# Ledger of designs, part 28: designed miniproteins, single chains, continued (4)

Each design is a single chain, and the fold is of that chain. pLDDT is the mean over its residues in the fold that is shown.

## One batch from the design tools (miniprotein)

Design m12954
Fold by ESMFold2-Fast:
Structure m12954 (fold): chain A 104 residues (1-104)
Amino acid sequence: GLSEEEKKEILKEEIKKSDLSAFELAEAAIKRGFADGLREEAGAPPEEVEAALEREKERIEKIAKELAPKIEEALKKGDLDEVVKILEEAYEKGYELGVEVARE
């Protein structure tokens, strides 16, 4: 399989090619983490994941808004390593939220 370094290099290339804003990058990472956390904790089917994403949209957006300025600053500096690091943090925060929602 791909190494962690190879996965990070692929993510950096995708970030370079994307037209997504810092907020949209953060939101996408949080949503991915949330979906994975919900699926792994509760075995949630796709329909339940979609419903949960809609219910929790305000919490997801709040986390994305908090992280977006850091991503924007890193992008302006061309620091893709820092962007990846912040997106990994966004994913982990989303994952924890998904696990919490699965336990509610």
Scores: mean pLDDT 84

Design m12955
Fold by ESMFold2-Fast:
Order: sequence, then structure tokens, then C-alpha cells
Structure m12955 (fold): chain A 100 residues (1-100)
Amino acid sequence: STNDIIATNQQIQNQSDSMVSDYRAGRMSDDQMIARAQQIVQQHDILIQQFNAAGRTRQAAIYNNYRARIQDAIASRDMDGLYNLAIQISNYNSRVIQAL
């Protein structure tokens, strides 16, 4: 449902914002950053399924692209890439929540 999509988006936004804040403050090891990024990937899997179930295939494709980029950054241990992705995801999710 739209309410389930909003709830999952808010969870991803909160996790992304927390990750950005902790990274800026120097409060995360690389392994902690990767662990948080893996949780965000799992939340994206839920969100993609919810958008597809709602017939919102364009939005599902956008989140699938973010998911792939997060996985690539995890595989390459690109902490700056994960930080930049967290900012982009948080900003995009704010816009999606407002549009739903």
C-alpha cells in the first residue's frame, strides 16, 4: 500500500541521515559503514517489491538503480561513495514522500 511505501521510505531516509551524520562526525569504522549500507540494501529490496506491487515500476527502477550503486560501493569498499549515495537517497526519499 501507499502507507507501507511511505513507512519503508521513512526508514531508509532515517538510516541514510544517521549514516551521513555519523560519517561526518568520524563515528564509524569502514566495517560499520558497510554493515549500515547492507541494511539499506535490504530495505531497498522491500521498497522495490512494494513499488512493483503498486504498479509503480518507474519508481521501482530508480530504487533498483540506487540498490545496485550501494552494492558496487560495498564491493569496492568505497566509503566516500557510500556517504554520497546516502545523501542522494535521503534527498530523493524526501521528494518521494511529499509526492505520495
Scores: mean pLDDT 88

Design m12956
Fold by ESMFold2-Fast:
Structure m12956 (fold): chain A 72 residues (1-72)
Amino acid sequence: LDEIRQQINELENQLNNATTISELRDLLSQLTSLRDQLYQRYQKDPTPEIQKLLQRVSALIAEALRKIRELE
């Protein structure tokens, strides 16, 4: 899970600095892929740790979608 936490931190930083729709759409794609991976892990081994990571990724997806709407 440490690699996933590092990936989430990197994507969060990129999201905070993203200024174009193209950048935000790429980040959204990466975040949704990461969410799907975490969800698969959660189905096999439902832990509070994985649940918290899922909540964090979902929040970042919502933020990316919000920023895309603001730029359109």
Scores: mean pLDDT 84

Design m12957
Fold by ESMFold2-Fast:
Formats: sequence, C-alpha cells, structure tokens
Structure m12957 (fold): chain A 74 residues (1-74)
Amino acid sequence: SELEKRRKIASLLFEVGLELGRPELVLLAVEIATDESMSVEEAIKRAEEALREQNVPEEVRRRVLERMKEIKEE
C-alpha cells in the first residue's frame, strides 16, 4: 500500500538522519510518515532534495535512493 511504502521510505530517511546527525532529515521523515496527501514519488523527490541539501556523501545518497526506488516498485 502507499502508506506502507511511505512509512518504509520515512524509516530509511530517519535512520540516515540519526546516523549522520542531520535533524532536518529526521523532521522530513516524520512529515513523510504523517502526510497522507504525499505520494510515494513526492516522498522520494523530497528525500533526494533533502539528502543533497544536507550535504550527505554521494555514495550514501546513491545507496539510500536506490533502496527508496526498490520500495516504490514493491
């Protein structure tokens, strides 16, 4: 379901935010998990933008985004 996919994406973003000490990623993860109007595609787009803006290393960004795309295709 869309809700389950958004929660999985949010969980992944939350873990990255905690691991790298990026509170903005944690806040976005909560928003993705709770915003019922947000599509899975919009969640991934916002996550990609936030990972870039928060200066997350390219290797980590690429790995995280690939996992999010896999979640979308479930």
Scores: mean pLDDT 85

Design m12958
Fold by ESMFold2-Fast:
Structure m12958 (fold): chain A 100 residues (1-100)
Amino acid sequence: SMAYEEAKKKLEELIEKFEEKLKEAGKDEKKVREIVQEFISELEEIIAEALEKGVKKEEIIELVKETFERAVKILKEKGFDELAEEVEEYGKLVIENIEK
C-alpha cells in the first residue's frame, strides 16, 4: 500500500538522521541519550500515523523490528553498549504494544 511505502521511507530517513546526529554528538553521553529519545519519539509518531492510515500491524511490526535492530547496531558500533541494550528492550515493548 502507499501508506506502507510512506512509513518505510520515513523510517529509513529516521535511521539516516539518527546515525548522522550520533556522529556529530561523538562521546557526549547526554547528547547521545537526547538523540535516542528524539529517535524513539519520531518512530512512535510514524507508527501511529501508519496504523491510522490502515497499514497492517504485521507489516508495521516487521518495519519496527528492522528499525530498532539497525539503531541498536549503530549504538554498539559507537561503543554505547548499555544504551543499545536499553533501546533493544524498549523496542520489544513497542512491538508488544502494536500487537495488542
Scores: mean pLDDT 88

Design m12959
Fold by ESMFold2-Fast:
Structure m12959 (fold): chain A 86 residues (1-86)
Amino acid sequence: SVIDEKIEELKKKLEKEKNPKSQEVLQEAIDGLERIKENPSNIALAIGSILRVLGLQIQAELEGDKKTEEAAKYGLELLKEAMESL
């Protein structure tokens, strides 16, 4: 499944990630994809997961943490694609 492939990609990226803030963002994106996978008809859960990762992106931008910002942006893109696949 497309969602399973995205979860696997994020898990592999998380295993190689050494920055704690970037790890947190990647884990939130994984958790979001897993929620979408378990409840594909629950659009509100998908939107909630997107908003959570978006919040982390904004926080990283405000803190000047470009690495965490890029991780959040990538996770957000995968969550949006997963939602579009519903």
Scores: mean pLDDT 83

Design m12960
Fold by ESMFold2-Fast:
Structure m12960 (fold): chain A 94 residues (1-94)
Amino acid sequence: SEDDQQLELAERKLGEALRRLEAAIEARDVEAFREAGKELLEKIRELSKENPELAKQVAQSVIDQLRLAAETVPELEEEARELARELEELKKEI
């Protein structure tokens, strides 16, 4: 299906960056979070050139995860809020 093709594309383009971000959140590692967040922004921008609709959907999913992380992981509150803001701006530009 189209949804299956979109999931495959997202995993191919973003899977590693998403896993790094999740690992940084679990580890409460601010440095790893910043690096993973930067990589993820770049990868979502790349995805937006191939599939802007999927890129917006992935960005929204990550924003939702970051909002939860900001509430549950105090060490990452500011960094999670900043990355969520950058992703919201990226969604507007796509």
Scores: mean pLDDT 84

Design m12961
Fold by ESMFold2-Fast:
Structure m12961 (fold): chain A 85 residues (1-85)
Amino acid sequence: MEELKKKIMKLLQELNKTMRQTKDQAGRDATIAIGREVAELISKVNPDVAKEMQALIDKAEAAKTLEDFKAYVLEFSRLALLALG
């Protein structure tokens, strides 16, 4: 449990760093890939929250603006932290 939580926290830090640096489609794709890995790990401890997180990352992938993309990723991160705490 502690090791899984540490891995998820490290990936969340990488997710937020990549999202902040995102200016193009490649950055968006990289952020989404990390987000999907986080949601899969959360599904092992809270499958219901993981489903909500997958829905948010799907919305981020479909977002027409960088502003909407970043907003969905921030909400994704908030749900992940709530699932862990």
Scores: mean pLDDT 85

Design m12962
Fold by ESMFold2-Fast:
Structure m12962 (fold): chain A 82 residues (1-82)
Amino acid sequence: MAVERAERALREAGVEELIPTVRELGEAIPEATAAELVGLAAIAALKEGRFEAAKALFARALELAGAAELIPEVEEAIAELE
């Protein structure tokens, strides 16, 4: 299930404190993919100024979406916000 995949990605990234946010998003958007849920958690981390967590979560989201080639560009964009 998408929520379970997203929770696993968050645990692997070391950002378990955002698991409740992923669960709430999964309930609000039941058709969301694991990649979308992890990406939304990354945006939440970014809004809180947690740039390291945001980079790790965006990387995981892009891997889940099959777009790992975009990881360097997203990391550069986040670095510009720091």
Scores: mean pLDDT 80

Design m12963
Fold by ESMFold2-Fast:
Structure m12963 (fold): chain A 87 residues (1-87)
Amino acid sequence: MEELKEKAEKALKLSEEAVKGALNSDPEVGEKLRKELEEVKEEAEKMSIEEKAKKLEEKAKEITRRAIEVGSQRSLELMQESALRLE
């Protein structure tokens, strides 16, 4: 349980940083992705803890991939610098 929740939280943080990068590169598409991420969080609040964590992780990863594809190489670098400064 805790491990699954931790993975979901890490995926969420990554998706938030990815969306920020997308907003800098393409504000219109970035806003769309931010809105989708908020909807995923809202839906997750109404589900069981296990279902919430699993779906949150999967949806966050999908949003992260789309945000990276929207952004330039600079967006990816900014996301990596902000979220991944360790090892």
Scores: mean pLDDT 69

Design m12964
Fold by ESMFold2-Fast:
Structure m12964 (fold): chain A 73 residues (1-73)
Amino acid sequence: SALERLKELAETSEDPEELIRAAAMLAGLGDGSALRPMAIAAAKLEKVLPDVGGAIADARAALAAEIAAMRAA
């Protein structure tokens, strides 16, 4: 499932870009099961990036742009 893949990325990835994308996607799921992996990703990002909230918002915007581009194509 998407949740399982995103949980794995949040727990195993050390790449800030992947962690931001995973956290944004987990937040988008609205499932309580996503809260723990989101917290793990956020904790990793806080160590690397001082403005985690801004970084997550930027990742959400980037994902929305990708979806819009696919619809336009």
Scores: mean pLDDT 69

Design m12965
Fold by ESMFold2-Fast:
Structure m12965 (fold): chain A 65 residues (1-65)
Amino acid sequence: MNLPREERIRLTIEILEKEPLATAEAIANLLGISRSTASKDLREARRILGERLEELQREALEERK
């Protein structure tokens, strides 16, 4: 399968939101990609998810006005 990296990362984020402990092997099997590619996508997805969580925390604190 020749999915764009951006789409693979988005799908990996969705998988992590449902299964936070998903391994690179599980991602590779679900997306039909190599474990090596899944490992790289998983690392990037976790980075993005962490940034999203930090933004959400900042917004919640700002509601204090």
Scores: mean pLDDT 75

Design m12966
Fold by ESMFold2-Fast:
Structure m12966 (fold): chain A 80 residues (1-80)
Amino acid sequence: MEGGFKAGRGAGEKNPDEAYQGAKELADSRDSNGGLMGVIEAARYGGQDAALGLGTAISGAYEHNDEVAKRGAQAAADAA
C-alpha cells in the first residue's frame, strides 16, 4: 500500500522521481493492490493520462526496464 500512495502522490505533485520510486517499491513487493490504488490516486490528480502513465511505470518496473518505468512516471507527473 505505501508504495502505491508514494507513486500516486509523486505523479499528482509533478514529482516523477517519487512516482518512479513508488513504482519500483510496488514491483519489488509484488503488491498488486498497491499498484491498483496508486493508479486510482494518479487518476484523481491527472485523470486517465496520469493513470496510464503510472500503469506504464509500474509495468516497466515489474519488467526491470528502468527506461520504460521512468518514462511512465514522467508522463504521469506531466498529466497531473
Scores: mean pLDDT 73

Design m12967
Fold by ESMFold2-Fast:
Structure m12967 (fold): chain A 62 residues (1-62)
Amino acid sequence: LTEEQIQEALLAGRQALKEYNEGKLLQSKVDIAIGYFQTVVQFSSDPAHKAFAQSGIAVLKA
């Protein structure tokens, strides 16, 4: 994965988390959003981005 793809995954995850908090995220898209954050956790070199992604996964799994 490129840094650009990791950043796109982070942005997609952030958007999905926003939609989830607004009650607008479809259940079928929750798993996809978790997948975006899992990509950030595994491949990002930025510890702040990894921490945010881990937090996002925890919220989406609740």
Scores: mean pLDDT 82

Design m12968
Fold by ESMFold2-Fast:
Structure m12968 (fold): chain A 100 residues (1-100)
Amino acid sequence: IDFEKEFETLKKAAEEMIAELDRLTAELEAAVAAGDRERARALVKRAVVLISAASILMTAVLLEGRKAGKEEEAEKVAEEVREAIRRLEEAVRRAEAFIA
Protein backbone atom coordinates (compact mmCIF):
# COMPACT_ATOMS: atom_id res chain seq x y z
CA ILE A 1 0.00 0.00 0.00
CA ASP A 2 2.79 2.50 0.94
CA PHE A 3 4.80 1.65 -2.21
CA GLU A 4 1.65 1.91 -4.37
CA LYS A 5 0.86 5.37 -2.92
CA GLU A 6 4.47 6.49 -3.52
CA PHE A 7 4.30 5.22 -7.12
CA GLU A 8 0.97 7.02 -7.78
CA THR A 9 2.53 10.26 -6.46
CA LEU A 10 5.48 9.84 -8.86
CA LYS A 11 3.11 9.07 -11.78
CA LYS A 12 1.32 12.37 -11.12
CA ALA A 13 4.69 14.16 -10.93
CA ALA A 14 5.68 12.54 -14.26
CA GLU A 15 2.43 13.75 -15.92
CA GLU A 16 3.12 17.29 -14.64
CA MET A 17 6.75 17.04 -15.84
CA ILE A 18 5.66 15.94 -19.35
CA ALA A 19 3.30 18.95 -19.51
CA GLU A 20 6.15 21.28 -18.40
CA LEU A 21 8.61 19.77 -20.92
CA ASP A 22 6.04 20.15 -23.74
CA ARG A 23 5.22 23.74 -22.65
CA LEU A 24 8.93 24.66 -22.75
CA THR A 25 9.28 22.96 -26.16
CA ALA A 26 6.41 25.11 -27.52
CA GLU A 27 7.84 28.32 -25.97
CA LEU A 28 11.29 27.59 -27.44
CA GLU A 29 9.83 26.88 -30.91
CA ALA A 30 7.77 30.11 -30.68
CA ALA A 31 10.87 32.15 -29.69
CA VAL A 32 12.79 30.77 -32.70
CA ALA A 33 9.83 31.44 -35.05
CA ALA A 34 9.62 35.04 -33.72
CA GLY A 35 13.38 35.58 -34.24
CA ASP A 36 13.81 36.29 -30.50
CA ARG A 37 17.43 35.27 -29.88
CA GLU A 38 17.56 36.52 -26.26
CA ARG A 39 14.38 34.59 -25.34
CA ALA A 40 15.71 31.49 -27.13
CA ARG A 41 19.01 31.68 -25.15
CA ALA A 42 17.13 31.98 -21.83
CA LEU A 43 14.82 29.06 -22.71
CA VAL A 44 17.77 26.83 -23.72
CA LYS A 45 19.29 27.38 -20.25
CA ARG A 46 15.95 26.47 -18.60
CA ALA A 47 15.65 23.40 -20.86
CA VAL A 48 19.02 21.98 -19.69
CA VAL A 49 17.91 22.24 -16.02
CA LEU A 50 14.45 20.75 -16.73
CA ILE A 51 15.87 17.83 -18.77
CA SER A 52 18.15 16.97 -15.81
CA ALA A 53 15.19 17.09 -13.37
CA ALA A 54 13.06 14.95 -15.73
CA SER A 55 15.85 12.32 -15.99
CA ILE A 56 16.03 12.05 -12.18
CA LEU A 57 12.22 11.71 -11.97
CA MET A 58 12.26 9.00 -14.68
CA THR A 59 14.77 6.99 -12.58
CA ALA A 60 12.61 7.46 -9.44
CA VAL A 61 9.48 6.25 -11.33
CA LEU A 62 11.30 3.06 -12.43
CA LEU A 63 12.67 2.33 -8.91
CA GLU A 64 9.35 2.95 -7.08
CA GLY A 65 7.35 1.11 -9.78
CA ARG A 66 9.51 -1.97 -9.17
CA LYS A 67 8.91 -1.74 -5.38
CA ALA A 68 5.12 -1.43 -5.98
CA GLY A 69 5.13 -4.48 -8.34
CA LYS A 70 4.17 -2.19 -11.26
CA GLU A 71 7.30 -2.46 -13.42
CA GLU A 72 5.39 -2.55 -16.75
CA GLU A 73 3.36 0.58 -15.87
CA ALA A 74 6.51 2.32 -14.58
CA GLU A 75 8.39 1.50 -17.82
CA LYS A 76 5.52 2.97 -19.87
CA VAL A 77 5.47 6.18 -17.77
CA ALA A 78 9.28 6.46 -17.96
CA GLU A 79 9.14 6.07 -21.77
CA GLU A 80 6.53 8.87 -22.00
CA VAL A 81 8.91 11.14 -20.01
CA ARG A 82 11.83 10.04 -22.26
CA GLU A 83 9.83 10.94 -25.39
CA ALA A 84 9.01 14.39 -23.94
CA ILE A 85 12.74 14.88 -23.18
CA ARG A 86 13.58 13.89 -26.79
CA ARG A 87 11.09 16.47 -28.17
CA LEU A 88 12.62 19.21 -25.99
CA GLU A 89 16.21 18.17 -26.93
CA GLU A 90 15.28 18.49 -30.64
CA ALA A 91 13.82 21.97 -30.00
CA VAL A 92 17.03 22.91 -28.10
CA ARG A 93 19.17 21.65 -31.01
CA ARG A 94 17.18 23.79 -33.49
CA ALA A 95 17.33 26.82 -31.17
CA GLU A 96 21.13 26.48 -30.75
CA ALA A 97 21.51 26.42 -34.56
CA PHE A 98 19.33 29.58 -34.74
CA ILE A 99 21.33 31.36 -31.97
CA ALA A 100 24.70 30.50 -33.57
Scores: mean pLDDT 88

Design m12969
Fold by ESMFold2-Fast:
Structure m12969 (fold): chain A 61 residues (1-61)
Amino acid sequence: MELPPEVEAAVRAVFDAHRDQLPKNETEVSALERALVAVVLRFPEHAQEIAALARELLAGA
């Protein structure tokens, strides 16, 4: 999947900001999820690619 560099950077920035809090409990999952929804709302045409990248980053954590 090819994501524009600015969209990929936005998703990675969200994960970098939440890296120390990646998900130990439901509250931390909710914070990360809300931040990812904000990225999707900025780039709705790339929602599927954003979701796929987010899933891969979570699986790698």
Scores: mean pLDDT 70

Design m12970
Fold by ESMFold2-Fast:
Structure m12970 (fold): chain A 90 residues (1-90)
Amino acid sequence: SRAEEKIREARRYLEEVEREHEEEVRRLEEELEKELKEEFGLKELSEELRELIRNEALFRVAAEVYGNVVNFVTAGLLRAAAYFEASLIK
């Protein structure tokens, strides 16, 4: 339940990034869209591809702004996994 709560908290941080850092997210979306259009000669991007671009931009901005939080969550999961493995050796 605590791990589930931390995952939901991380999801809320992504929503906060979208709200508080939308300009940085939008800039990154525009850069990614331009790169893909130029590389593949696309005039228009599919809704599915645009959604993937937005998720990538959100994750990159979140990693830059909330890196310590993301690293803290990851460290906690790694610690739990290490504890679980240690319990199996006993």
Scores: mean pLDDT 64

Design m12971
Fold by ESMFold2-Fast:
Structure m12971 (fold): chain A 74 residues (1-74)
Amino acid sequence: SPLEEAYEAAYKVARETYERLRPELEAGKLSRREVEQAAAEEAKRYLIEEFGLPEGRAQWLAAKAVSDLLAELE
């Protein structure tokens, strides 16, 4: 479904953002919260730009994807 595709894309963008920022997180240059916020923002932007989602829906779905990603990294 379109929502499943959007979620998968948001999760992938969030994961790629997390992995890109991991060296700065490990060096203490970024906090975990800053990395989480960056991942959510990039996933939201991607959903708006590529899937045409309204901001509120994109924010909700991006937040869900980031939450799920972080739960899997514990």
Scores: mean pLDDT 86

Design m12972
Fold by ESMFold2-Fast:
Structure m12972 (fold): chain A 80 residues (1-80)
Amino acid sequence: SMDDQKKIDEIMKELKKKVEETIKKGKEEGLSNDEILQRIAEVIMEVHQEVVPSLSGESAQQLYARMEEFFRETAEKLKK
């Protein structure tokens, strides 16, 4: 599953870019940290839903775990 690992790495790379952009836009709009986190959760869910059908079950579980960890880390960073 080298192809799946490469896909997961690229998905996470693009997700991090989208989340960074979401944070910037939310701050420009004057949104609260909670409102920004809600938008981030929506972006993560949309990306996950789009990509999971192209992955094996094991790879989908690995991606989900990485996305959950990334969301928790991002939430703590925004919490100030």
Scores: mean pLDDT 84

Design m12973
Fold by ESMFold2-Fast:
Structure m12973 (fold): chain A 65 residues (1-65)
Amino acid sequence: SAKLHQALLRLDGVAIRTGVPIEVTLDGGKIVLTLKGKSKKAIEEAKELARQVGKDLGLEVEVLD
């Protein structure tokens, strides 16, 4: 869907900006993100930004670290 495409682009931007690698898996209508990072602060920032992407686009986002 167009919303999923927008979500993937925004999540890629989050990974670039925070320096946190984000692995994306799709589970039906849900986006599952696995974050492995250099710092806890960067991971928390990436989580907040990723959750905001889901909220803005009306998509279910689950974040794992």
Scores: mean pLDDT 81

Design m12974
Fold by ESMFold2-Fast:
Structure m12974 (fold): chain A 94 residues (1-94)
Amino acid sequence: MEPKMIILKKHDEELKVDIIEGFIVESEEELEAAKKEVEKLKKEGKLEKYVIIPADEEILKLLEEAYKLGDTDPEAAIEAMKKAIELLKKKLEE
């Protein structure tokens, strides 16, 4: 099955920053659970923007690398996550 990517943009009023979150769903059950969380955030006024797209192979590679390196090289894992977040932000702006 083709995985999908859900990308969220939130604003943190205390920190005055935008927070970009992304997560992968690989099943209809995961997708429905994620949609419920999106609707909850939307109703609470905490969500500025979201998109659901087919999973981007470059972003998936970066997330997989971050996961793989997390136990052995946390600094490299953080750098992979930063690159993934930059790409997620670009997807939200298109």
Scores: mean pLDDT 75

Design m12975
Fold by ESMFold2-Fast:
Structure m12975 (fold): chain A 93 residues (1-93)
Amino acid sequence: MSMEELRKRRHLVGKKFTVDKDNVLTYDGKKFQLTVEGNKTTLPKEFVDLLGLTSVDDITIQDENGNRYEGVELNDKGLTLTGVLKEGTYTIV
């Protein structure tokens, strides 16, 4: 892993966001609508761009119970994660 990749990950690690019952992600006072398709959640392009994500490996998300959600696809719709993000607080790890 390069020093630039490590710096980028350190900037995001420990940041938190919430997801509500209507699949709205709130981060740093901003709201983003999540897309749920089957057993996957897509973080919208606007949120991906806000965090500066350029690879599926740039982010791993953990819920309050220790379940992890990893990037599997990055495309024009945004970044798709494993599993469905339910209402709760999430931490970038």
Scores: mean pLDDT 79

Design m12976
Fold by ESMFold2-Fast:
Structure m12976 (fold): chain A 69 residues (1-69)
Amino acid sequence: DDAEAAIELVREEAEKRGTRFIDSKELAQRLREMGHEEAAELVEQLAKEKNSDRLPVDLVIEKLREKFA
């Protein structure tokens, strides 16, 4: 439900921009606007751990899938 919706949002944003990387701040903001607070927190934590504001889309999707199992 919420996890699937968050993953779909990430895929849609990446596809619209034709990019394999996504800005963590823009993605987290978009997730929060759509009510996906836990997914937004996960994205922010990943950016901190990777020391980068640009995250691979596949990594974000994988971590969201793992988190919400």
Scores: mean pLDDT 78

Design m12977
Fold by ESMFold2-Fast:
Structure m12977 (fold): chain A 74 residues (1-74)
Amino acid sequence: SWLSQAEAAINAITDPKLRQAATLLLMSTALVEQGKLTEAEREAILERVMATLSPEQRAQLEAFRAQLEALRAA
């Protein structure tokens, strides 16, 4: 499943802060898919997470967002 592929990608992250951020991104995305969270609530969570990251970590998280959206679209 796309969830298992996303989890495997997150587990490969060596930066613990980035791994935490990617995990929150995955969890919030899964909650939106289940109808338990709105897109607006997800964006608010992501804004808070991004504020805690360095510019390099933000760029890496954006790459994970793109990968996750591609997996969701399949």
Scores: mean pLDDT 81

Design m12978
Fold by ESMFold2-Fast:
Structure m12978 (fold): chain A 95 residues (1-95)
Amino acid sequence: MEELRERMLETARKLGEEVEELVREAIRAAEEGRLEAALEHMGKAEVLVVEKYKEKLKEEEIESLLSAAEKYKTEAKLTEVAEKIKKIVEEAKKK
């Protein structure tokens, strides 16, 4: 997990401040349990990489970032399911 986070941030820094900010916000949102916001920010970063930087980067660098982002989104979705289950259990205890 931490290795994917560090790799994404390092690659994002090479892509520019706008991409770095979106990746940082995605990580922060996920750490705060705001999984929809985390996925939204990561999706925006991916779009910026493909549309603005594809001509300036080697394909390997783009693929590396996109692969790391996909793994991060998969992990965030698993956490979202766990949080929804926890909320249902807590509401059931109010009886």
Scores: mean pLDDT 63

Design m12979
Fold by ESMFold2-Fast:
Structure m12979 (fold): chain A 102 residues (1-102)
Amino acid sequence: NPTLAELDRLQARLADADVDALTARAEELEKQGRYMEAALIYAELTILKPDDESYAKRAYELYVKVGYEGAAAMFFHTLHLKYPEYPYWEKLAKEALEKWAV
């Protein structure tokens, strides 16, 4: 569950990351049923590419599959606070919270 400080540390750690290599690794982990590990990589990709909602949507779907809707809600809410110019973060946080509350 990344806080703003954790998000900043993760973004700094990812400064030299290869987006294509991370995407390929996440897809391979997902094929192996390693959904939590795949979700974490897609979450890293959302920090590297906050303007691309496809990574966020895939992270959300995988967090839901592993039963971490609460973690997904917190993550997307944190992204909404850090990147308010992208309207889909608030929507994804709401969707995750509603699924967790039901």
Scores: mean pLDDT 74

Design m12980
Fold by ESMFold2-Fast:
Structure m12980 (fold): chain A 79 residues (1-79)
Amino acid sequence: MVPPNEGISQVSQQSSRYAKQGDYDMASSLSQVSSRFSQSFGMDQTSQYSQLSSDYAKQGNGDLSSQFSQLSSRLSLQS
């Protein structure tokens, strides 16, 4: 079986966690990223997460930057 898209699954789980904590803005942002990755088949998701981490760091959003950095690291370790 082709493994499920682990990157999308991990972002979806983080979105669910933030929704449970009442942080719907963060949950919505992560849900949108999950949807975008679902539409971007064939791209290296580790590189995409690394790029998003960098983009959010430049915007001063350290929480999202940290989340995407962790996701990129986890996917890299599964290779």
Scores: mean pLDDT 66

Design m12981
Fold by ESMFold2-Fast:
Structure m12981 (fold): chain A 84 residues (1-84)
Amino acid sequence: PPLPLTEAERALLEALRPLLEEIRKSQEAPDINSTFTLGGARVTVEVEGNKITIKTEDELAYRALEEAAARDPSDITVTLELVE
């Protein structure tokens, strides 16, 4: 079995899930560039066509994003970046 998520990682994953679901369900992917704070971590979401790029400077947020993306059965390509 996979390692259990920390409480912080779980909270970030839960908060991020609705956002990813809404982006995934869009018929047309609008050009979106939004920065928000997720559990104290800065996260930037960029949508261009069928490509979604999610950038964060926080390793905890990155792990939560990676876990969420791995569980998403959608045909949309999600790219995760850990930036400095």
Scores: mean pLDDT 59

Design m12982
Fold by ESMFold2-Fast:
Structure m12982 (fold): chain A 62 residues (1-62)
Amino acid sequence: SPRDVALVKLRILLYQATRDATLWTLSRLPADSPLAQQNRAQIALLEDRIAELRAELARLQA
């Protein structure tokens, strides 16, 4: 439905904003710090969730 499409698009935007904020934080950290490693892991989880939501969006728009 159009509402379901809009809600999935909103979720994608929110996860992308969170990913971008985490990437910005990562850019400010020493590359080998434990916090940088944690932020890289968090980015990977966010990217997986974005990919899942994009696949859901593609199914809804088919």
Scores: mean pLDDT 89

Design m12983
Fold by ESMFold2-Fast:
Structure m12983 (fold): chain A 56 residues (1-56)
Amino acid sequence: NLVDRLALRLQAETGASPEDAHSLAEFADALVSVFGASESQALQLAVSVYQLDQQA
C-alpha cells in the first residue's frame, strides 16, 4: 500500500507522529493518484506542507 510506505518515509524525514505522517501520506498518495506526480515529488511536497504548517 502506497500510503503505508509513504507514512513510514514521512515519519523518518519529518519526525511527525504516526497519525500526522499517515495524514501527510494520504495527501501524497492523492498527488500521485489524482495529479500524476512521482512518488519523490509527492514526498517532497508533503514534507514542505508539514514544515509550513509547523511554522504557522
Scores: mean pLDDT 81

Design m12984
Fold by ESMFold2-Fast:
Structure m12984 (fold): chain A 80 residues (1-80)
Amino acid sequence: SNYTDFQITDSADIDRLLRTAFRYSPTIRIIRNGELISQGGRSTARSSGLQIGDILILQGVSDDGIRDLERAGARLLGTY
């Protein structure tokens, strides 16, 4: 498995961040306060009401995807 975790920062454009994330992954898991609040595609993620501090878990993100997500205001937490 090749998972990458990102945290939404206070510099994030949430709409841009979601568009960017879904270019690199068809599904995303969203964690808030250690709890899974959403798992699925773009519509499911939008309906979750994303907040600063939420963690996005993506699978199979390339180095280019990591850079694009960081430019959109996500902070890289780790890859595993």
Scores: mean pLDDT 86

Design m12985
Fold by ESMFold2-Fast:
Structure m12985 (fold): chain A 87 residues (1-87)
Amino acid sequence: SLDSLLEAARKALENLIKQKKYDTAVLLIEMLARRFVEQLRAQGRTDEAERVESLAQKAIEAAKNGDYEKALKYFDELLELVREALS
């Protein structure tokens, strides 16, 4: 289900951060955000796609600055948006 996939993505990101695999964590955020944006745009959900892009940029910037708590916060907001839009 979508909920199971989003939960798995959240756990994967948290696990990468705990393992100090920070570059891989950033790549995971970038890859997932790109896929969600593509899917939302394909469904004509342009406003939601733009919001996902904005949240992904904030999460990536926070992660690059070493603020992993903020990165996870923005990623959680991104996943909630995707869940609501694609449900």
Scores: mean pLDDT 87

Design m12986
Fold by ESMFold2-Fast:
Structure m12986 (fold): chain A 69 residues (1-69)
Amino acid sequence: MTDEELIERAEKLLEEAKKSDPFTALINLGVARLTLGVARTMGSEHKERIDELERRINELEAEQEKKLA
């Protein structure tokens, strides 16, 4: 699996999280975060794309956590 494929998988997980209930969304966001972490350790040239996705994950994670509180 390439770093590009990992980034694409994280993007898909983020899009699925937007359509999910809060609990399922948090699971998908967690998996997306781990997937981006692996892509980063591979020395990805797509650092800006990874950083943008992490910002979106952080925003959605905060929103979903508020719904569960």
Scores: mean pLDDT 79

Design m12987
Fold by ESMFold2-Fast:
Structure m12987 (fold): chain A 83 residues (1-83)
Amino acid sequence: MSEAERIAARLAAALDGLEAWLASEEFAQLPEAVREGVRAILAEARARLAAIRASDLPEAEKVAALHELTGETLARLREVLAE
């Protein structure tokens, strides 16, 4: 498995875990604005991950794009959940 594929698989698993959390009672108790924010972040992260995986970019560029996506997704989640 390439480095990009390994990072992509880990991110995909993390997004699957986040999606499972969205079905929980704990998530359902959060304010509607926070819940909508988290759902939007998940949807965007999944779309961007799929685009990177489908691209014909060189390995190094895919790795860089996946690291940027991971960092951006975590930053946005921290911002939404801090409210």
Scores: mean pLDDT 86

Design m12988
Fold by ESMFold2-Fast:
Structure m12988 (fold): chain A 72 residues (1-72)
Amino acid sequence: GELLNKDETTNLFKQAGELAGLELVSVEEAEDGYFIIKFKGLASGKVYKLKMRVTKNNTAEKVADFLKSVLS
């Protein structure tokens, strides 16, 4: 599928973060359509750093479910 650009990725992860109890701190462009995404857990105070790329057709809810499963 088509990869999201930086603005699309930022908007998606901001919305997904809100659903997952995470504050989006930063989104930095990396190689091959990947982004380095930094979150802060609102309940835990922990800082998380992910390297991800996302295709079009992903929803904020689907991404939030993924974040809840891996950043607990």
Scores: mean pLDDT 83

